# Ledger of designs, part 60: designed miniproteins, single chains, continued (5)

Each design is a single chain, and the fold is of that chain. pLDDT is the mean over its residues in the fold that is shown.

## One batch from the design tools (miniprotein)

Design m18063
Fold by ESMFold2-Fast:
Structure m18063 (fold): chain A 85 residues (1-85)
Amino acid sequence: MSAAELANMAAVAAHEHRRFEAEMARLDIRDPELLALSREAGELIRRAQAALDAGDTATAAEYLARAVEVMRRSRELFLAWLAER
């Protein structure tokens, strides 16, 4: 994956994470697992962006792959939570 592709992926992940955090705040979600996954996703995205800024595309790709997986699990749990209300 090129540095430009990774930068785009990081930007998309950051945008989706912000939207998810805003939605959780709007619904006043206090679920500890959802909050923990959201914090983990945000940290992984920040680490990926820092790696890209340093020119370390391999490290950035690893953090982004992990962030995407955490965000996927978080979204699945969030949708299950919504289905119960």
Scores: mean pLDDT 86

Design m18064
Fold by ESMFold2-Fast:
Structure m18064 (fold): chain A 85 residues (1-85)
Amino acid sequence: SSMEALRALARAAAEQVIREYEARGDTVLASHYFPDGTALIFHRRERDGKEITVATLVRAHPDGSVSVSEFEVSEETAQQTIEIL
């Protein structure tokens, strides 16, 4: 698919992921969309009674599929990354 189609797919998928996070009470901190059809979302989530910070990578693929990967990150790593995006 064209780069425009990849970017559109990544945005639509990322927006759905953000809605799902907000619907369950997670706090979305930032979202960034890359020219290559990827998106990066930072959010806070409760796990076992503690707040954790999560980076979510959304990748659109030329076959029309989407990959979503979650990584627990430190609050410091999230803030530093958000500042440079």
Scores: mean pLDDT 87

Design m18065
Fold by ESMFold2-Fast:
Structure m18065 (fold): chain A 93 residues (1-93)
Amino acid sequence: SEKEKEIARRIAESLSEWLKELLKDYPELAEKLIEIIKRELERVLKGEMSVLEGLERLKEEVEKLLEEYNLPKELRDKILHEIEIAIDAVKEA
């Protein structure tokens, strides 16, 4: 669906810009997180998964990466919470 692809692009763009600002002191981590977002977006755009499936996969991959970085709990919780907000918004749409 073109609407589903538009939603996926908007979520990916919004999350990427937000992460760049939140993680300005962790630029390497921000780059890796944005790479994961772009990879899952590409799968949705190719019709390999739904927006919801892509966001659920994104959350799983992000949780794994954040564990390796030993990021402060507050920052980790903020990132995961923002992804959950996106998941909930898609479920309500």
Scores: mean pLDDT 85

Design m18066
Fold by ESMFold2-Fast:
Structure m18066 (fold): chain A 76 residues (1-76)
Amino acid sequence: SHMAPELSPEQRARLEAERQRIDGEVENLRKKYEEEASKIKDPKLRERKLAVHDMALELYRIGQLIEEELRILKEE
């Protein structure tokens, strides 16, 4: 129910399964970003690009989890 402040155990299990799937996608993207950054000869630029991609991966992960939680809440 939209009046409930917390997710049910079943909804939490669904969110956890989605979290595991997202973690797999994030690891694949991290590897691609590391390979791309390895092409940069300047160590400072390489480090900065990796830091920016790390931020992008965190935003992606958070966004995907929010979307799944919104889907669960919308279905109630």
Scores: mean pLDDT 81

Design m18067
Fold by ESMFold2-Fast:
Structure m18067 (fold): chain A 78 residues (1-78)
Amino acid sequence: MDVEEAERLLREADELLRELEQPLDDIRLIGIALRAIGIRIDAERLLERTTDPRAIRLAQRAIRRADEVLRRVRELLA
């Protein structure tokens, strides 16, 4: 169901943000970035096909969280 998929994507993005609170090597940071890109793609695809307002809101939050993960990974790799 769209809401459950959006909730899963948001939860996964929040888990990646928690992982970034610990010291990580570059390989682990790259792994987190790839996972965040996957979440972003899945959430964008969900937005293209869903009409559920709650799923839309949650998917948009998942995209924002994934973008935050990617921003923080870029800063840590710089």
Scores: mean pLDDT 88

Design m18068
Fold by ESMFold2-Fast:
Structure m18068 (fold): chain A 88 residues (1-88)
Amino acid sequence: EEVARLVVEGVKAASEGDYKRAAELLRRAADLAREEGADLSFLGLINNAARAAEEGDEKRVKLYGQSIADWLAEQGFTEHAQAIKEAL
């Protein structure tokens, strides 16, 4: 749940052009997801989103954000998935 919150905040920061904050939040989400033993494909999506934010690539942040939202919806985190999609 905290991982999903950090992803929402990271995607919102990227949508506002604050890629430094977006990268920080997405890296924090990835670190927490790893500590919690999250699915490797989910962790990979967050790591890819963080890298895109570090590179200032808004299009790729949005693409990975969409994939993260879809994965969260499949796992039952529908509220967090919708929040991410709204930030895109």
Scores: mean pLDDT 81

Design m18069
Fold by ESMFold2-Fast:
Structure m18069 (fold): chain A 65 residues (1-65)
Amino acid sequence: KLIYLGEITGNGKGAVESIKESVEAEVLEEGPDKIVLRAEVNGKEILAVIEGPDENAKISLYLVE
């Protein structure tokens, strides 16, 4: 079950690198227009969906239960 946590607009590549640096993250999908990351924080699974990974990317966060 996915629980929507929020959405921001910003640098998609910067967001990907920040997530990888801050938490253990797995790349589930990586394409020119979309990147999907899975991260684990305190035993909880978080999904980050970055659409259009440029300076105006849409970054959506989901909690996986």
Scores: mean pLDDT 74

Design m18070
Fold by ESMFold2-Fast:
Structure m18070 (fold): chain A 93 residues (1-93)
Amino acid sequence: MEEKAEKLIEEAKKNKGTKKAAQLFLQAGKYYFQAGKYEKAAKAFRQAIKEGKDDPLIQGEGLYNLAHALKALGKDEEAKEYYEKANKIYESL
């Protein structure tokens, strides 16, 4: 899974400034999470949020998955903050 995530990060960098880049970073984060690479997953989800800023669905999913990665890292208070941000996005849909 980690190798798959790394390939998606390379492809995402090739598509900077596009919704596709946001989707690729989001998928890479999910693969890093499955590989137990929670810090790399969190970084990928932060990139997905940045690239997907104009897409509420990508924003919500990115924030929710970032919260999961932070919780896996033992950062419970920070994780709670991002869960609340994700819920606010979903409530606005």
Scores: mean pLDDT 85

Design m18071
Fold by ESMFold2-Fast:
Structure m18071 (fold): chain A 78 residues (1-78)
Amino acid sequence: SPLAEEELERTRQELEDVAKKAIDIASKNPEKQKEIEKLYETFKAEVDRERGDPAAAIAVARRGLEELQKIYDELKKE
């Protein structure tokens, strides 16, 4: 479905944007930056594995977005 592909692309972009923001805010903690990068690459790889099922890919991307958003929000409080 074109709508599902568009939603997946938007969610994938949001996932990348949150990962970049979290990495930037963790600039004083290189270990935390590496942890965030690894987590992002893991979710990106899982989304790519589900490319034949856009609904499953969107669900994985949203899970990754929620996890990275949580990390970003925690880092913002520090």
Scores: mean pLDDT 86

Design m18072
Fold by ESMFold2-Fast:
Structure m18072 (fold): chain A 83 residues (1-83)
Amino acid sequence: SEKVEELLEKYKRRLEELERRGALRAVRGDSEGLARVQREIRELGLELAKELRKMGLSDEEIKEKLKELGFSDEEAEEILKSL
C-alpha cells in the first residue's frame, strides 16, 4: 500500500544516515560511538516493526520489509521477538 511504501521510504532514509555515521565511527576507531549507532539502528528497526504491525502486516511480512532495508535475518528475528 502507499502508506506502507511512504513509511518504508522514511525509515530507509533514517537508517542510511545512521549507517553512514556508523561507518565514520568505525573508520575513526570510535568503538563507543559505533556501539551507540548500532543501538540506534536496532531501536529504529523496532519502531518500524511496531508501526508495520499496527498497519496489519504479519510477522513474515514485517521480517521481509526489515530485510529489504538492510537488516539481517537474525536482526529481523530479534526485532520481531521484542514486539
Scores: mean pLDDT 87

Design m18073
Fold by ESMFold2-Fast:
Structure m18073 (fold): chain A 60 residues (1-60)
Amino acid sequence: MSKEEFLSLPLNQAAAYALRETGNEEEAAKKVVELTGIPLDKALETVRYLKENYPELFEK
């Protein structure tokens, strides 16, 4: 899967959006739960993964 394909997945798009809006992993995870309905622990894991591996998505 390409980087573009991976980042286009609904969960990853929601997590990236939430991190840009909140600037905080815990608040971003809560927003991902609201947008996708996944468990909070999975939302937090996804948010942290994106922040660690794709930090360029959050620094403009």
Scores: mean pLDDT 75

Design m18074
Fold by ESMFold2-Fast:
Structure m18074 (fold): chain A 58 residues (1-58)
Amino acid sequence: MKFYEKALKSEDPEKFGKEMAKILDELNKLRREAGLNPENFDDYMKKIKELKKKIEEE
């Protein structure tokens, strides 16, 4: 979750958050296709929602 810290310190956290969400979604998509862990998808989706909410509050 080190990427979330970077988003918080960015001058444009909303823009950074969107970029990070895209990256995480892409990575998770690859992980699902590889059959690594389906539960990981749910965790990433939850983190993305939390990040967006945090950015909106800032």
Scores: mean pLDDT 61

Design m18075
Fold by ESMFold2-Fast:
Structure m18075 (fold): chain A 74 residues (1-74)
Amino acid sequence: SNAARAAALEAAGRAAAERGDYVTAGKYFALASSLAPDDRTIRANMYRAAAEAAAQAGDTERAKRFLALADSLT
C-alpha cells in the first residue's frame, strides 16, 4: 500500500539523517511525502532535511527558509 511504502521511505530517510546524509534523507522524505501528502510530520521532516543539507552546503538563507516551512507544519 502507499501508506506502507511511505512508512518504509520515512524510516530510510531517518536512517540517512542519522548518518548525516541530509541530501539522501531529503530525497526519501520527499518520496514518502508524495505517497502520504496529508502527513504533515513527513513533510516537516522533508523540509528539516533540506534545511540541514543547505546548511552543510553553506547556504544559510535557504536553510532558514526550509526551517520556516517545517515550523509552519508543526
Scores: mean pLDDT 87

Design m18076
Fold by ESMFold2-Fast:
Structure m18076 (fold): chain A 61 residues (1-61)
Amino acid sequence: SRDELLAELKARATALITERMRKEGASEEEIQRRIARSHAQLETLSEEALRLYLAIADQEE
């Protein structure tokens, strides 16, 4: 479902943003704002676009 795809991509985005921004010395407040922005962007995508993003992420691993 779209909700399951969205949840998976949000979880992956949270992990990647947290890792990269902490390494760059960002505050927890800045990290949370970036995560919120990323999640909001993902929420605008169609189910088809979410499936494509997940497939690409799986290929990069």
Scores: mean pLDDT 81

Design m18077
Fold by ESMFold2-Fast:
Structure m18077 (fold): chain A 98 residues (1-98)
Amino acid sequence: SEEIVTENVNNVRTLGKELKISPSLIEQFVELVKEYAPNHYFEPSAIFRLLDYSRGHLGLFKELLLESLALTPPGEPVTEEHVEKVINRDIELIKNAT
């Protein structure tokens, strides 16, 4: 929905600035959220954690975004806990491959 998209976009811009991410990269993260999450509200803490972990890496941000969406039941917000579960799974896969 338009309201959900607007809220998520505003949070990505605000939190991206707090993390000192470049404006051009913030707008690329915004486009990913618009494209892949138009109907899912993200809690600000979830967005912060996605941005903080993925820092500067569009591909990683997209992967974590999509997997967090896949873990979130329809009609529920994406929480920091959903994001942490995805991050921990990513870390475990890297650890086991190395």
Scores: mean pLDDT 82

Design m18078
Fold by ESMFold2-Fast:
Structure m18078 (fold): chain A 82 residues (1-82)
Amino acid sequence: SIKDAIKQLEKILKEIEKAKTDEEAGRLALESAMIYLDNSKDIPKAIGTVLRVIGLQLDGSFTKEDAIKIVKENIKELQKES
């Protein structure tokens, strides 16, 4: 359910806050984006988020702060769909 997905994303957010590297945070942000895609009613927007995360990783500009922002955005979007 969307409510269970939100709880999973909140758990991932806590894991990102404890992450010691940008690479670890980026991996968790991608996991968050995939959970968002699997549970979202707005598939084009969710695909856009996944592609944005991949693009930032390929550009090498992905930070822990970017990861936190993306997960919070994913939570907010799923809450809007609830």
Scores: mean pLDDT 82

Design m18079
Fold by ESMFold2-Fast:
Structure m18079 (fold): chain A 71 residues (1-71)
Amino acid sequence: ERKKRLEELAERLKEMTPDERVRFSVEHGTREVAAAEAYLLGKEEQAEKALNAPSDTEAMRILAEAVREER
């Protein structure tokens, strides 16, 4: 299920340094990392949208919106 997948990705990202997160996005895909970052910001709905985005570009756009709203 999407929520369990997001929780697993977010848990992995929490233990990573910024350099490790960049490497993780290269290995596992930008879409999944964008979704996990949005989930860590408490934006669960946007995290689900990013995870199911049709492209990496759309996932990054969704993450950018989540970051903007956190302010």
Scores: mean pLDDT 72

Design m18080
Fold by ESMFold2-Fast:
Structure m18080 (fold): chain A 100 residues (1-100)
Amino acid sequence: SSSALEAKKKALEKEIEEGVKLVEEAVKNTVRFRENLKNKNVTLEDVARAYFWYQKDKTEANKERLIEAYKILRENGVSDEELEKVLGKEVVKEIKERLK
């Protein structure tokens, strides 16, 4: 029926729109992270994001990026204790030990 086809089309258009918004947000977050790393304005959120990227894809590039982001965060005066509130004690220990 025409009405069932229209309902399916509308559902698909909504899924595509929601998917596009998720991709746009991911791109914005990646650009912001790169700018913060370059300008040495790394935040707690940036280190958390770098850790999640490393967990999803354990490349040397993702590992080095995470270690560099952590180093800059510490140089900016953010303590391990503040990062532990976001990522937990075990994760911060692993980052500090350079992800052996």
Scores: mean pLDDT 82

Design m18081
Fold by ESMFold2-Fast:
Structure m18081 (fold): chain A 133 residues (1-133)
Amino acid sequence: MKLSLEEVLAILRAAGFPRALWPVLAALAELLSGFDADAIIRQSDGSTLYGIFQLDSRYEGDDGTGLGQTPVEELLDPAVAARRLREELVALYGDRLEEITVAQLVALLAGRNPELAARVEALAAELRPRVLA
């Protein structure tokens, strides 16, 4: 299910993300999945990435071991994926979500990837006038 930018922004707003973070999160969603909430990518290490934010296996399951324990079917729901990402960010950084850097967001979702971080920064700057309109 490929979402529009406007649908992604509505999801970010409903999840409770600060408005200052919306351009970065929209850019990240576009670069990771192309706004495809049904995106499933198998990684070389055997892990699988799910949905609009490409959340990995730490977000799936119901074994009771911590943050992001969500069934795969729910990770493909972009509203659930956004809420789970926000919950993990709050657990790691507290309510200082507006202080989170692009490098920290990219590291959380894709590991150490400075090239992806640079692309997210560039796309977020391009999207900012549309996102904050």
Scores: mean pLDDT 76

Design m18082
Fold by ESMFold2-Fast:
Structure m18082 (fold): chain A 65 residues (1-65)
Amino acid sequence: SERSKILSEVRDLLKNGDYEKAKKLVEENKLSAEDLEHIANVLANEGHDKAAEEARKLAEEVKKK
């Protein structure tokens, strides 16, 4: 429940171009690269290509740890 809420919030922030807040939520809630890849796929399927690209960049940053 809480995790689903955080994932939806990150997705909405990315849709709105609020990438800094999205990144902060990802870091504070320790979202996985898999979570971010899922968000990217949802955004791409909805036609939010720029937001999907930013979600993929966040996934790569998480993988570098």
Scores: mean pLDDT 84

Design m18083
Fold by ESMFold2-Fast:
Structure m18083 (fold): chain A 53 residues (1-53)
Amino acid sequence: SLSDLEKEIRKKMEEASKLTPEEQEKVGREAMDKFLEARRQAARDGKLAESSK
């Protein structure tokens, strides 16, 4: 589910904050890409991405 992904992204960003600013940027970009992909897959599964269908 998208909600679970959002939580994971938050956790990753929190952890990345302790590492380095470079990692933070990387995590943010990766998370965004993953989120968009998950949204598309959710639509295919019939679980439309909330607002997007």
Scores: mean pLDDT 71

Design m18084
Fold by ESMFold2-Fast:
Structure m18084 (fold): chain A 84 residues (1-84)
Amino acid sequence: MEEELKKKLNEIEYLLMKLLSEGKSFKEIIEELEKKFGKKFTPEELAEHLLNAFEKYFGKELSEEEKELRLKAIKEMFEEAMKE
């Protein structure tokens, strides 16, 4: 499974999916990503990477409307995590 995910996902997408599968909070995910890549991520960048990872993982392209709704929801979750 890990090798298959690494082939389909880029390094950021893979780490996001791995941390989510391990039950990490959005705050912990942000901290691990920033530590690994040595940079700060915006909520929008994190939401885009996570949405791309889900599309690649499930092998299904989302409609534009579904992408916008999910992107907004995920972005808000990361924004809340970054406030704390």
Scores: mean pLDDT 76

Design m18085
Fold by ESMFold2-Fast:
Structure m18085 (fold): chain A 85 residues (1-85)
Amino acid sequence: MDAELAALAARLRALGFPEEVVEEVVRLARELAELAERAGWALTPELLRLEAEALRKLAEGFRAAGDEEMAALAEEQARELEAAA
């Protein structure tokens, strides 16, 4: 997990994400992995809401990096997950 989260952080930095957004995405990714493992990878409302939160943070990072198309896609996916939760 820690090596995988470090690799995620490196990719987000390479995409031009602000450091504070990278830190928040990595934190949410860790929480998601821990919750998913605890829930047996079942699609629980808690898991769906946390995944939506992570997608909204990814959208913030993409907007800051100038990728408005990817930001819009991430926000749309977050809305779908929130509606399913």
Scores: mean pLDDT 80

Design m18086
Fold by ESMFold2-Fast:
Structure m18086 (fold): chain A 68 residues (1-68)
Amino acid sequence: MEPTLTELLTRLYEALRNEEPEEVIEAIKEEIVAHILRRRPDMPREKVEASVDQFVAGLRDSLAAHRA
């Protein structure tokens, strides 16, 4: 069964919080991009990738504040 967007975003957050290898994080990002493109095949892939990258950057900043 295909994961929901919420499940993929939760997995991404947990992987970032647990300091998983970049390979794991990139794999989850690609799953999120693929999920969005499956639901929105009319969207340019580059726009979806940029949105996901911006979201990941925001999560990294938020998590860094908790690692003091």
Scores: mean pLDDT 78

Design m18087
Fold by ESMFold2-Fast:
Structure m18087 (fold): chain A 81 residues (1-81)
Amino acid sequence: SQSLFDQGRQYLQQGVDYYSQGDYNNASNYFLQSARLFLQSGDYSSAGTSYSLLSQAYNQQGNNDLSQQYQDLSDRLYRLS
């Protein structure tokens, strides 16, 4: 069975694929699931990357408040890694 980290990486890649297609709604859902899986695996750096991409997806959707919140969370997670 796939590890939590490997699952997080798979969700991250799917999110990037949706983001590159301009599908920011699906991208945000996959980035959020990716971040949760990385947090469960204890990988704060990868979770930070997922939240940074989630922030960018929300910015593309015009949700500036969520974009700022997830960018701040990403920065905090990078400091823990």
Scores: mean pLDDT 90

Design m18088
Fold by ESMFold2-Fast:
Structure m18088 (fold): chain A 59 residues (1-59)
Amino acid sequence: PLRVTVEAPSEEQRRAAEAAIKRVWATAPADTSLEELAARVREAAARHGATATVEEIKV
C-alpha cells in the first residue's frame, strides 16, 4: 500500500488535490505499477498547486 501526504497553500487547494488523487485511485487500471500510481498522484496534486509525498508502506 501507498501512504500519501498532501500539502497545499490553502485548504481549498488541498481538498481539490485530495479529490483528484482519489480519482486516480478509482480510475487506475489494475495492472498499474506502484511507480505509475505514485507519478499520477504527484501530477494530480501539482495540477491543484499542491505537493504530494508518496511513500510505500512495507508490512
Scores: mean pLDDT 77

Design m18089
Fold by ESMFold2-Fast:
Structure m18089 (fold): chain A 74 residues (1-74)
Amino acid sequence: AIAEGEALIARGQELLAQAQALRDQLLQASQPGGEPVTIDGKVVSLDDWQKRIADLEAEGQALIARGKALLAAA
C-alpha cells in the first residue's frame, strides 16, 4: 500500500511537470516569431494544446490525491 501510494504521487508529479513544460512551450509559441506548437512531432491547435495541459493537470492532481489517500489508510 505505501509503495503504491508513493508511486501514484510520483506519477502525478511527473504529469504536473509535463503540464508545466507544455505551458512553457505554449507561451513561447504564442510570442511573435515563436515555434509552431507540436505534440509528438505533430502540429496542433492552441485549443488542443490548452486541453492537453488541462487534462495532464487534472490527472496529475487525481493521482496525487489517490496516492495520499492510500498512504493515510496504511
Scores: mean pLDDT 77

Design m18090
Fold by ESMFold2-Fast:
Structure m18090 (fold): chain A 80 residues (1-80)
Amino acid sequence: PSDEQIEEALREAARKEGTGDLVSLSGLREAVDLLGLGDRFSDEQIQEAYDEAVRKYGLGRGGLLSLGTAVEAVRILLSR
Protein backbone atom coordinates (compact mmCIF):
# COMPACT_ATOMS: atom_id res chain seq x y z
CA PRO A 1 0.00 0.00 0.00
CA SER A 2 0.99 3.63 -0.58
CA ASP A 3 1.50 6.13 2.27
CA GLU A 4 -1.78 7.79 1.17
CA GLN A 5 -3.66 4.46 1.41
CA ILE A 6 -2.14 3.82 4.86
CA GLU A 7 -3.20 7.29 6.08
CA GLU A 8 -6.75 6.84 4.72
CA ALA A 9 -7.11 3.42 6.43
CA LEU A 10 -5.81 4.85 9.73
CA ARG A 11 -8.18 7.84 9.58
CA GLU A 12 -11.13 5.53 8.84
CA ALA A 13 -10.16 3.26 11.77
CA ALA A 14 -9.80 6.27 14.12
CA ARG A 15 -13.25 7.55 13.08
CA LYS A 16 -14.85 4.13 13.71
CA GLU A 17 -13.17 3.88 17.15
CA GLY A 18 -14.16 7.48 18.06
CA THR A 19 -10.55 8.58 18.72
CA GLY A 20 -10.57 11.46 16.18
CA ASP A 21 -7.16 11.80 14.50
CA LEU A 22 -5.45 9.56 17.11
CA VAL A 23 -4.94 5.81 16.68
CA SER A 24 -5.31 3.15 19.39
CA LEU A 25 -3.89 -0.37 19.14
CA SER A 26 -7.38 -1.62 18.14
CA GLY A 27 -7.51 1.19 15.53
CA LEU A 28 -4.16 0.02 14.14
CA ARG A 29 -5.54 -3.54 13.88
CA GLU A 30 -8.65 -2.23 12.07
CA ALA A 31 -6.46 -0.22 9.65
CA VAL A 32 -4.39 -3.36 8.86
CA ASP A 33 -7.66 -5.21 8.08
CA LEU A 34 -8.90 -2.29 5.92
CA LEU A 35 -5.63 -2.50 3.94
CA GLY A 36 -6.35 -6.20 3.24
CA LEU A 37 -3.42 -7.31 5.41
CA GLY A 38 -5.30 -8.94 8.32
CA ASP A 39 -4.41 -12.46 7.17
CA ARG A 40 -0.72 -11.49 6.68
CA PHE A 41 -0.02 -10.22 10.21
CA SER A 42 -0.90 -11.64 13.63
CA ASP A 43 -2.21 -9.54 16.53
CA GLU A 44 1.19 -10.09 18.21
CA GLN A 45 3.09 -8.67 15.20
CA ILE A 46 0.77 -5.63 15.12
CA GLN A 47 1.32 -5.11 18.89
CA GLU A 48 5.11 -5.30 18.37
CA ALA A 49 4.97 -2.69 15.57
CA TYR A 50 2.79 -0.44 17.77
CA ASP A 51 5.23 -0.75 20.70
CA GLU A 52 8.25 -0.04 18.44
CA ALA A 53 6.57 3.09 17.01
CA VAL A 54 5.76 4.30 20.56
CA ARG A 55 9.40 3.71 21.59
CA LYS A 56 10.80 5.62 18.58
CA TYR A 57 8.27 8.47 18.20
CA GLY A 58 6.35 8.67 21.48
CA LEU A 59 2.65 8.81 22.27
CA GLY A 60 0.22 11.54 21.25
CA ARG A 61 -2.63 13.08 23.21
CA GLY A 62 -4.46 10.71 25.56
CA GLY A 63 -1.78 8.01 25.31
CA LEU A 64 -2.75 7.17 21.69
CA LEU A 65 -0.61 7.30 18.53
CA SER A 66 -0.64 10.43 16.37
CA LEU A 67 -1.57 9.73 12.75
CA GLY A 68 2.08 10.18 11.68
CA THR A 69 3.34 7.72 14.32
CA ALA A 70 0.62 5.23 13.31
CA VAL A 71 1.80 5.46 9.67
CA GLU A 72 5.33 4.59 10.91
CA ALA A 73 3.87 1.61 12.86
CA VAL A 74 2.36 0.27 9.61
CA ARG A 75 5.67 0.86 7.77
CA ILE A 76 7.52 -1.09 10.51
CA LEU A 77 4.98 -3.92 10.11
CA LEU A 78 5.39 -3.95 6.29
CA SER A 79 9.21 -4.20 6.63
CA ARG A 80 8.85 -7.67 8.25
Scores: mean pLDDT 80

Design m18091
Fold by ESMFold2-Fast:
Structure m18091 (fold): chain A 81 residues (1-81)
Amino acid sequence: SKKEILEWLAKNFDKFDKDGDGVIDGKELEEMLEELKKLGFTEEDFAILGEILKEADKDGDKVITKEELEKVLKEEGIEMP
């Protein structure tokens, strides 16, 4: 579900943020999406995620910041684990 994918992203953000700069770039994002596929997330979940990521990437720089993700989580009523 949308909530499960958002909670997983929140929990695993630091794992894919290898530089520790609070930013996930295109390469790190691709690695994250492949991990989600291995965990059994569906094409429908990925479509929802794509819409969420577009909403979070307000700067249009094709990177996702931890702050942008936290804002989306708060808007969806999801607590950080």
Scores: mean pLDDT 71

Design m18092
Fold by ESMFold2-Fast:
Structure m18092 (fold): chain A 83 residues (1-83)
Amino acid sequence: MPTSGEGGAELGRRGYEDALRGAELRERHPDDPTSYAAGSILLAGGATDGRLAVEAGKRDGSEEAIEAGRRAIRVAESHGTGG
């Protein structure tokens, strides 16, 4: 697996960025079903990467991975995923 403690932190950061982008896309274009769908996909992906980052961080003792992952999950949960 390419995911180490450092990889977990990066995965969580990417998940957070994707979740933020997804939320922004849904909020900026509420009348565009394509933007809403794309935003929902990014939010779901961000949540998934965030959960993986938290699990990697817990296993490896990486607070950076846990915090980054939790931030990603929180953004996605605040806006709801399409799943």
Scores: mean pLDDT 76

Design m18093
Fold by ESMFold2-Fast:
Formats: C-alpha cells, structure tokens, sequence
Structure m18093 (fold): chain A 77 residues (1-77)
C-alpha cells in the first residue's frame, strides 16, 4: 500500500546515443522512463504538442528563447 505511484515519463529525442544514456540512467535509478527516438525534430515537436511526450530534446535555439523569456540566472550571495 502506497500513495506514491511511479510517474511514467516519456522523453523524445532525435539522438540515439542520448536515448541510450537516459534509459541506462533511469534503469539504474529505478525510474519508469520511456524514450522515443524520432527521425526528425518536426515529428518530435508534433508528438510533444499532441501530448505523447512529456519531455523532448530541445535545440540550442529553443534554449536561447527560454533564456530570453526573462529567466534571470540567480545566485544566493
């Protein structure tokens, strides 16, 4: 009896090597992770928008946009 359910996380990527690394990490840490490897970033994004993927590989341009959205790096002085 437990109130904590294992979250099923689906990660999408176009990089097979990254997929293998994530799966191995998840397996070693007892995380229920599913990784889907896509042949194109467009298909990956479409599946993410359709709710089939919880997380996906974010290209550098998307990371820059995330930073530009007013995300301030903040330190504890």
Amino acid sequence: MSTTENPKITYGTTDKKKAEELLEFAKKNGIDLKVIVYSSEEQLRNDFLGGKIDYFEMPEEELELYRLLGKIPHHHH
Scores: mean pLDDT 63

Design m18094
Fold by ESMFold2-Fast:
Structure m18094 (fold): chain A 72 residues (1-72)
Amino acid sequence: MEEKLKEILEAALAGDLERARELALELLSQDPSAVPKVLEVLEEAAMRTPDPAHRAELAAIAAELRRFHEEL
């Protein structure tokens, strides 16, 4: 789990938001209970990213994944 969370963080920080989203969805398909940890990683990436546009996109991905948690 931590290895995949690290990959999501690194993709998010690198600006590869499509990869970050894909990795997050893959992890959640295997372990839906990982939603809070995935959200923490995306929020951490948003706080560490100096680019406001990049930060906004990360917030949008986090909101999408949060809806999966609420549906469960």
Scores: mean pLDDT 77

Design m18095
Fold by ESMFold2-Fast:
Structure m18095 (fold): chain A 70 residues (1-70)
Amino acid sequence: DIDELKQMIIDSIKEAKENIKETYNLTPEQEELFLKKLDELEEEIKKLKTAEEMQEVVEKRMAEMFEELE
């Protein structure tokens, strides 16, 4: 069920938002930027129809966020 997968991904994004600062020792400005990126990812996931597309988008967006951390 695609809706169950979407919910699991959204829940994972919510967990990432809650622990992002603890995980990466971010500054307040970096934390706000990452939270905004995660919000964008959540909206993008809501529009996708297949599990494979969702996985690819998550991996790509996470990699981009890690590049901005450096």
Scores: mean pLDDT 76

Design m18096
Fold by ESMFold2-Fast:
Structure m18096 (fold): chain A 64 residues (1-64)
Amino acid sequence: MTDSEIVAQAIRELSRILGRPVSQRELAEMAGLSQQTISRALAGTIKLSPEQREAIERAVRETR
């Protein structure tokens, strides 16, 4: 799975869990990352570190 797919999947999963659209900003806040990092990863412009990927996955798990 690409970093872009990880971010897109996290937004979809959080939107399902919360029953509303989740923004890139909200995902960033939940994961403790900058919105710019999330936006660039979604665009495929940067690679996420293993720590950043784990932070995103943790944010989704903790919301479930």
Scores: mean pLDDT 82

Design m18097
Fold by ESMFold2-Fast:
Structure m18097 (fold): chain A 76 residues (1-76)
Amino acid sequence: AREKKLAEYHRIAKEIEEGIKKLTEEQRQELNAFARELEAEVRARMAKAPDDRQLYEDLLLEAARRLLEKVKELLA
């Protein structure tokens, strides 16, 4: 289970890196603003369960997926 989540995270991270290379400076700024929103959401969720490492890993993977979708939107 953990190994599958880690592999998925690495796949998403590589797709994000590849997508960012194709973005304009303005699109990168928009992506950075969206990333800050995702960080704030993760932080707020973790404030209720700060020692829940499973929740943290799940929230990071969800945030990575949402960030990848934003990259795809900007490239469309």
Scores: mean pLDDT 81

Design m18098
Fold by ESMFold2-Fast:
Structure m18098 (fold): chain A 75 residues (1-75)
Amino acid sequence: MEIDEELLKKFIKDYLSGKLTEESFKALDLNNDGILDDEAVEALKAFEKKNNLKVTGELDKENLEAILKVLEKKL
């Protein structure tokens, strides 16, 4: 899996709390090119599909909380 799961978890927590850091944002910047693009959205959708979550590609609260729950159970 190309997504750093710890950074993704931090991103979701920061996003839900109304905070975003540059490091958290990099969890979705898989190419490290400083651009959030269609590739990052596709990677998020792939993560959702792999973990049997609703595939939206949207950063909605319900979807992010479901992703966070999956990430916390992997440890």
Scores: mean pLDDT 63

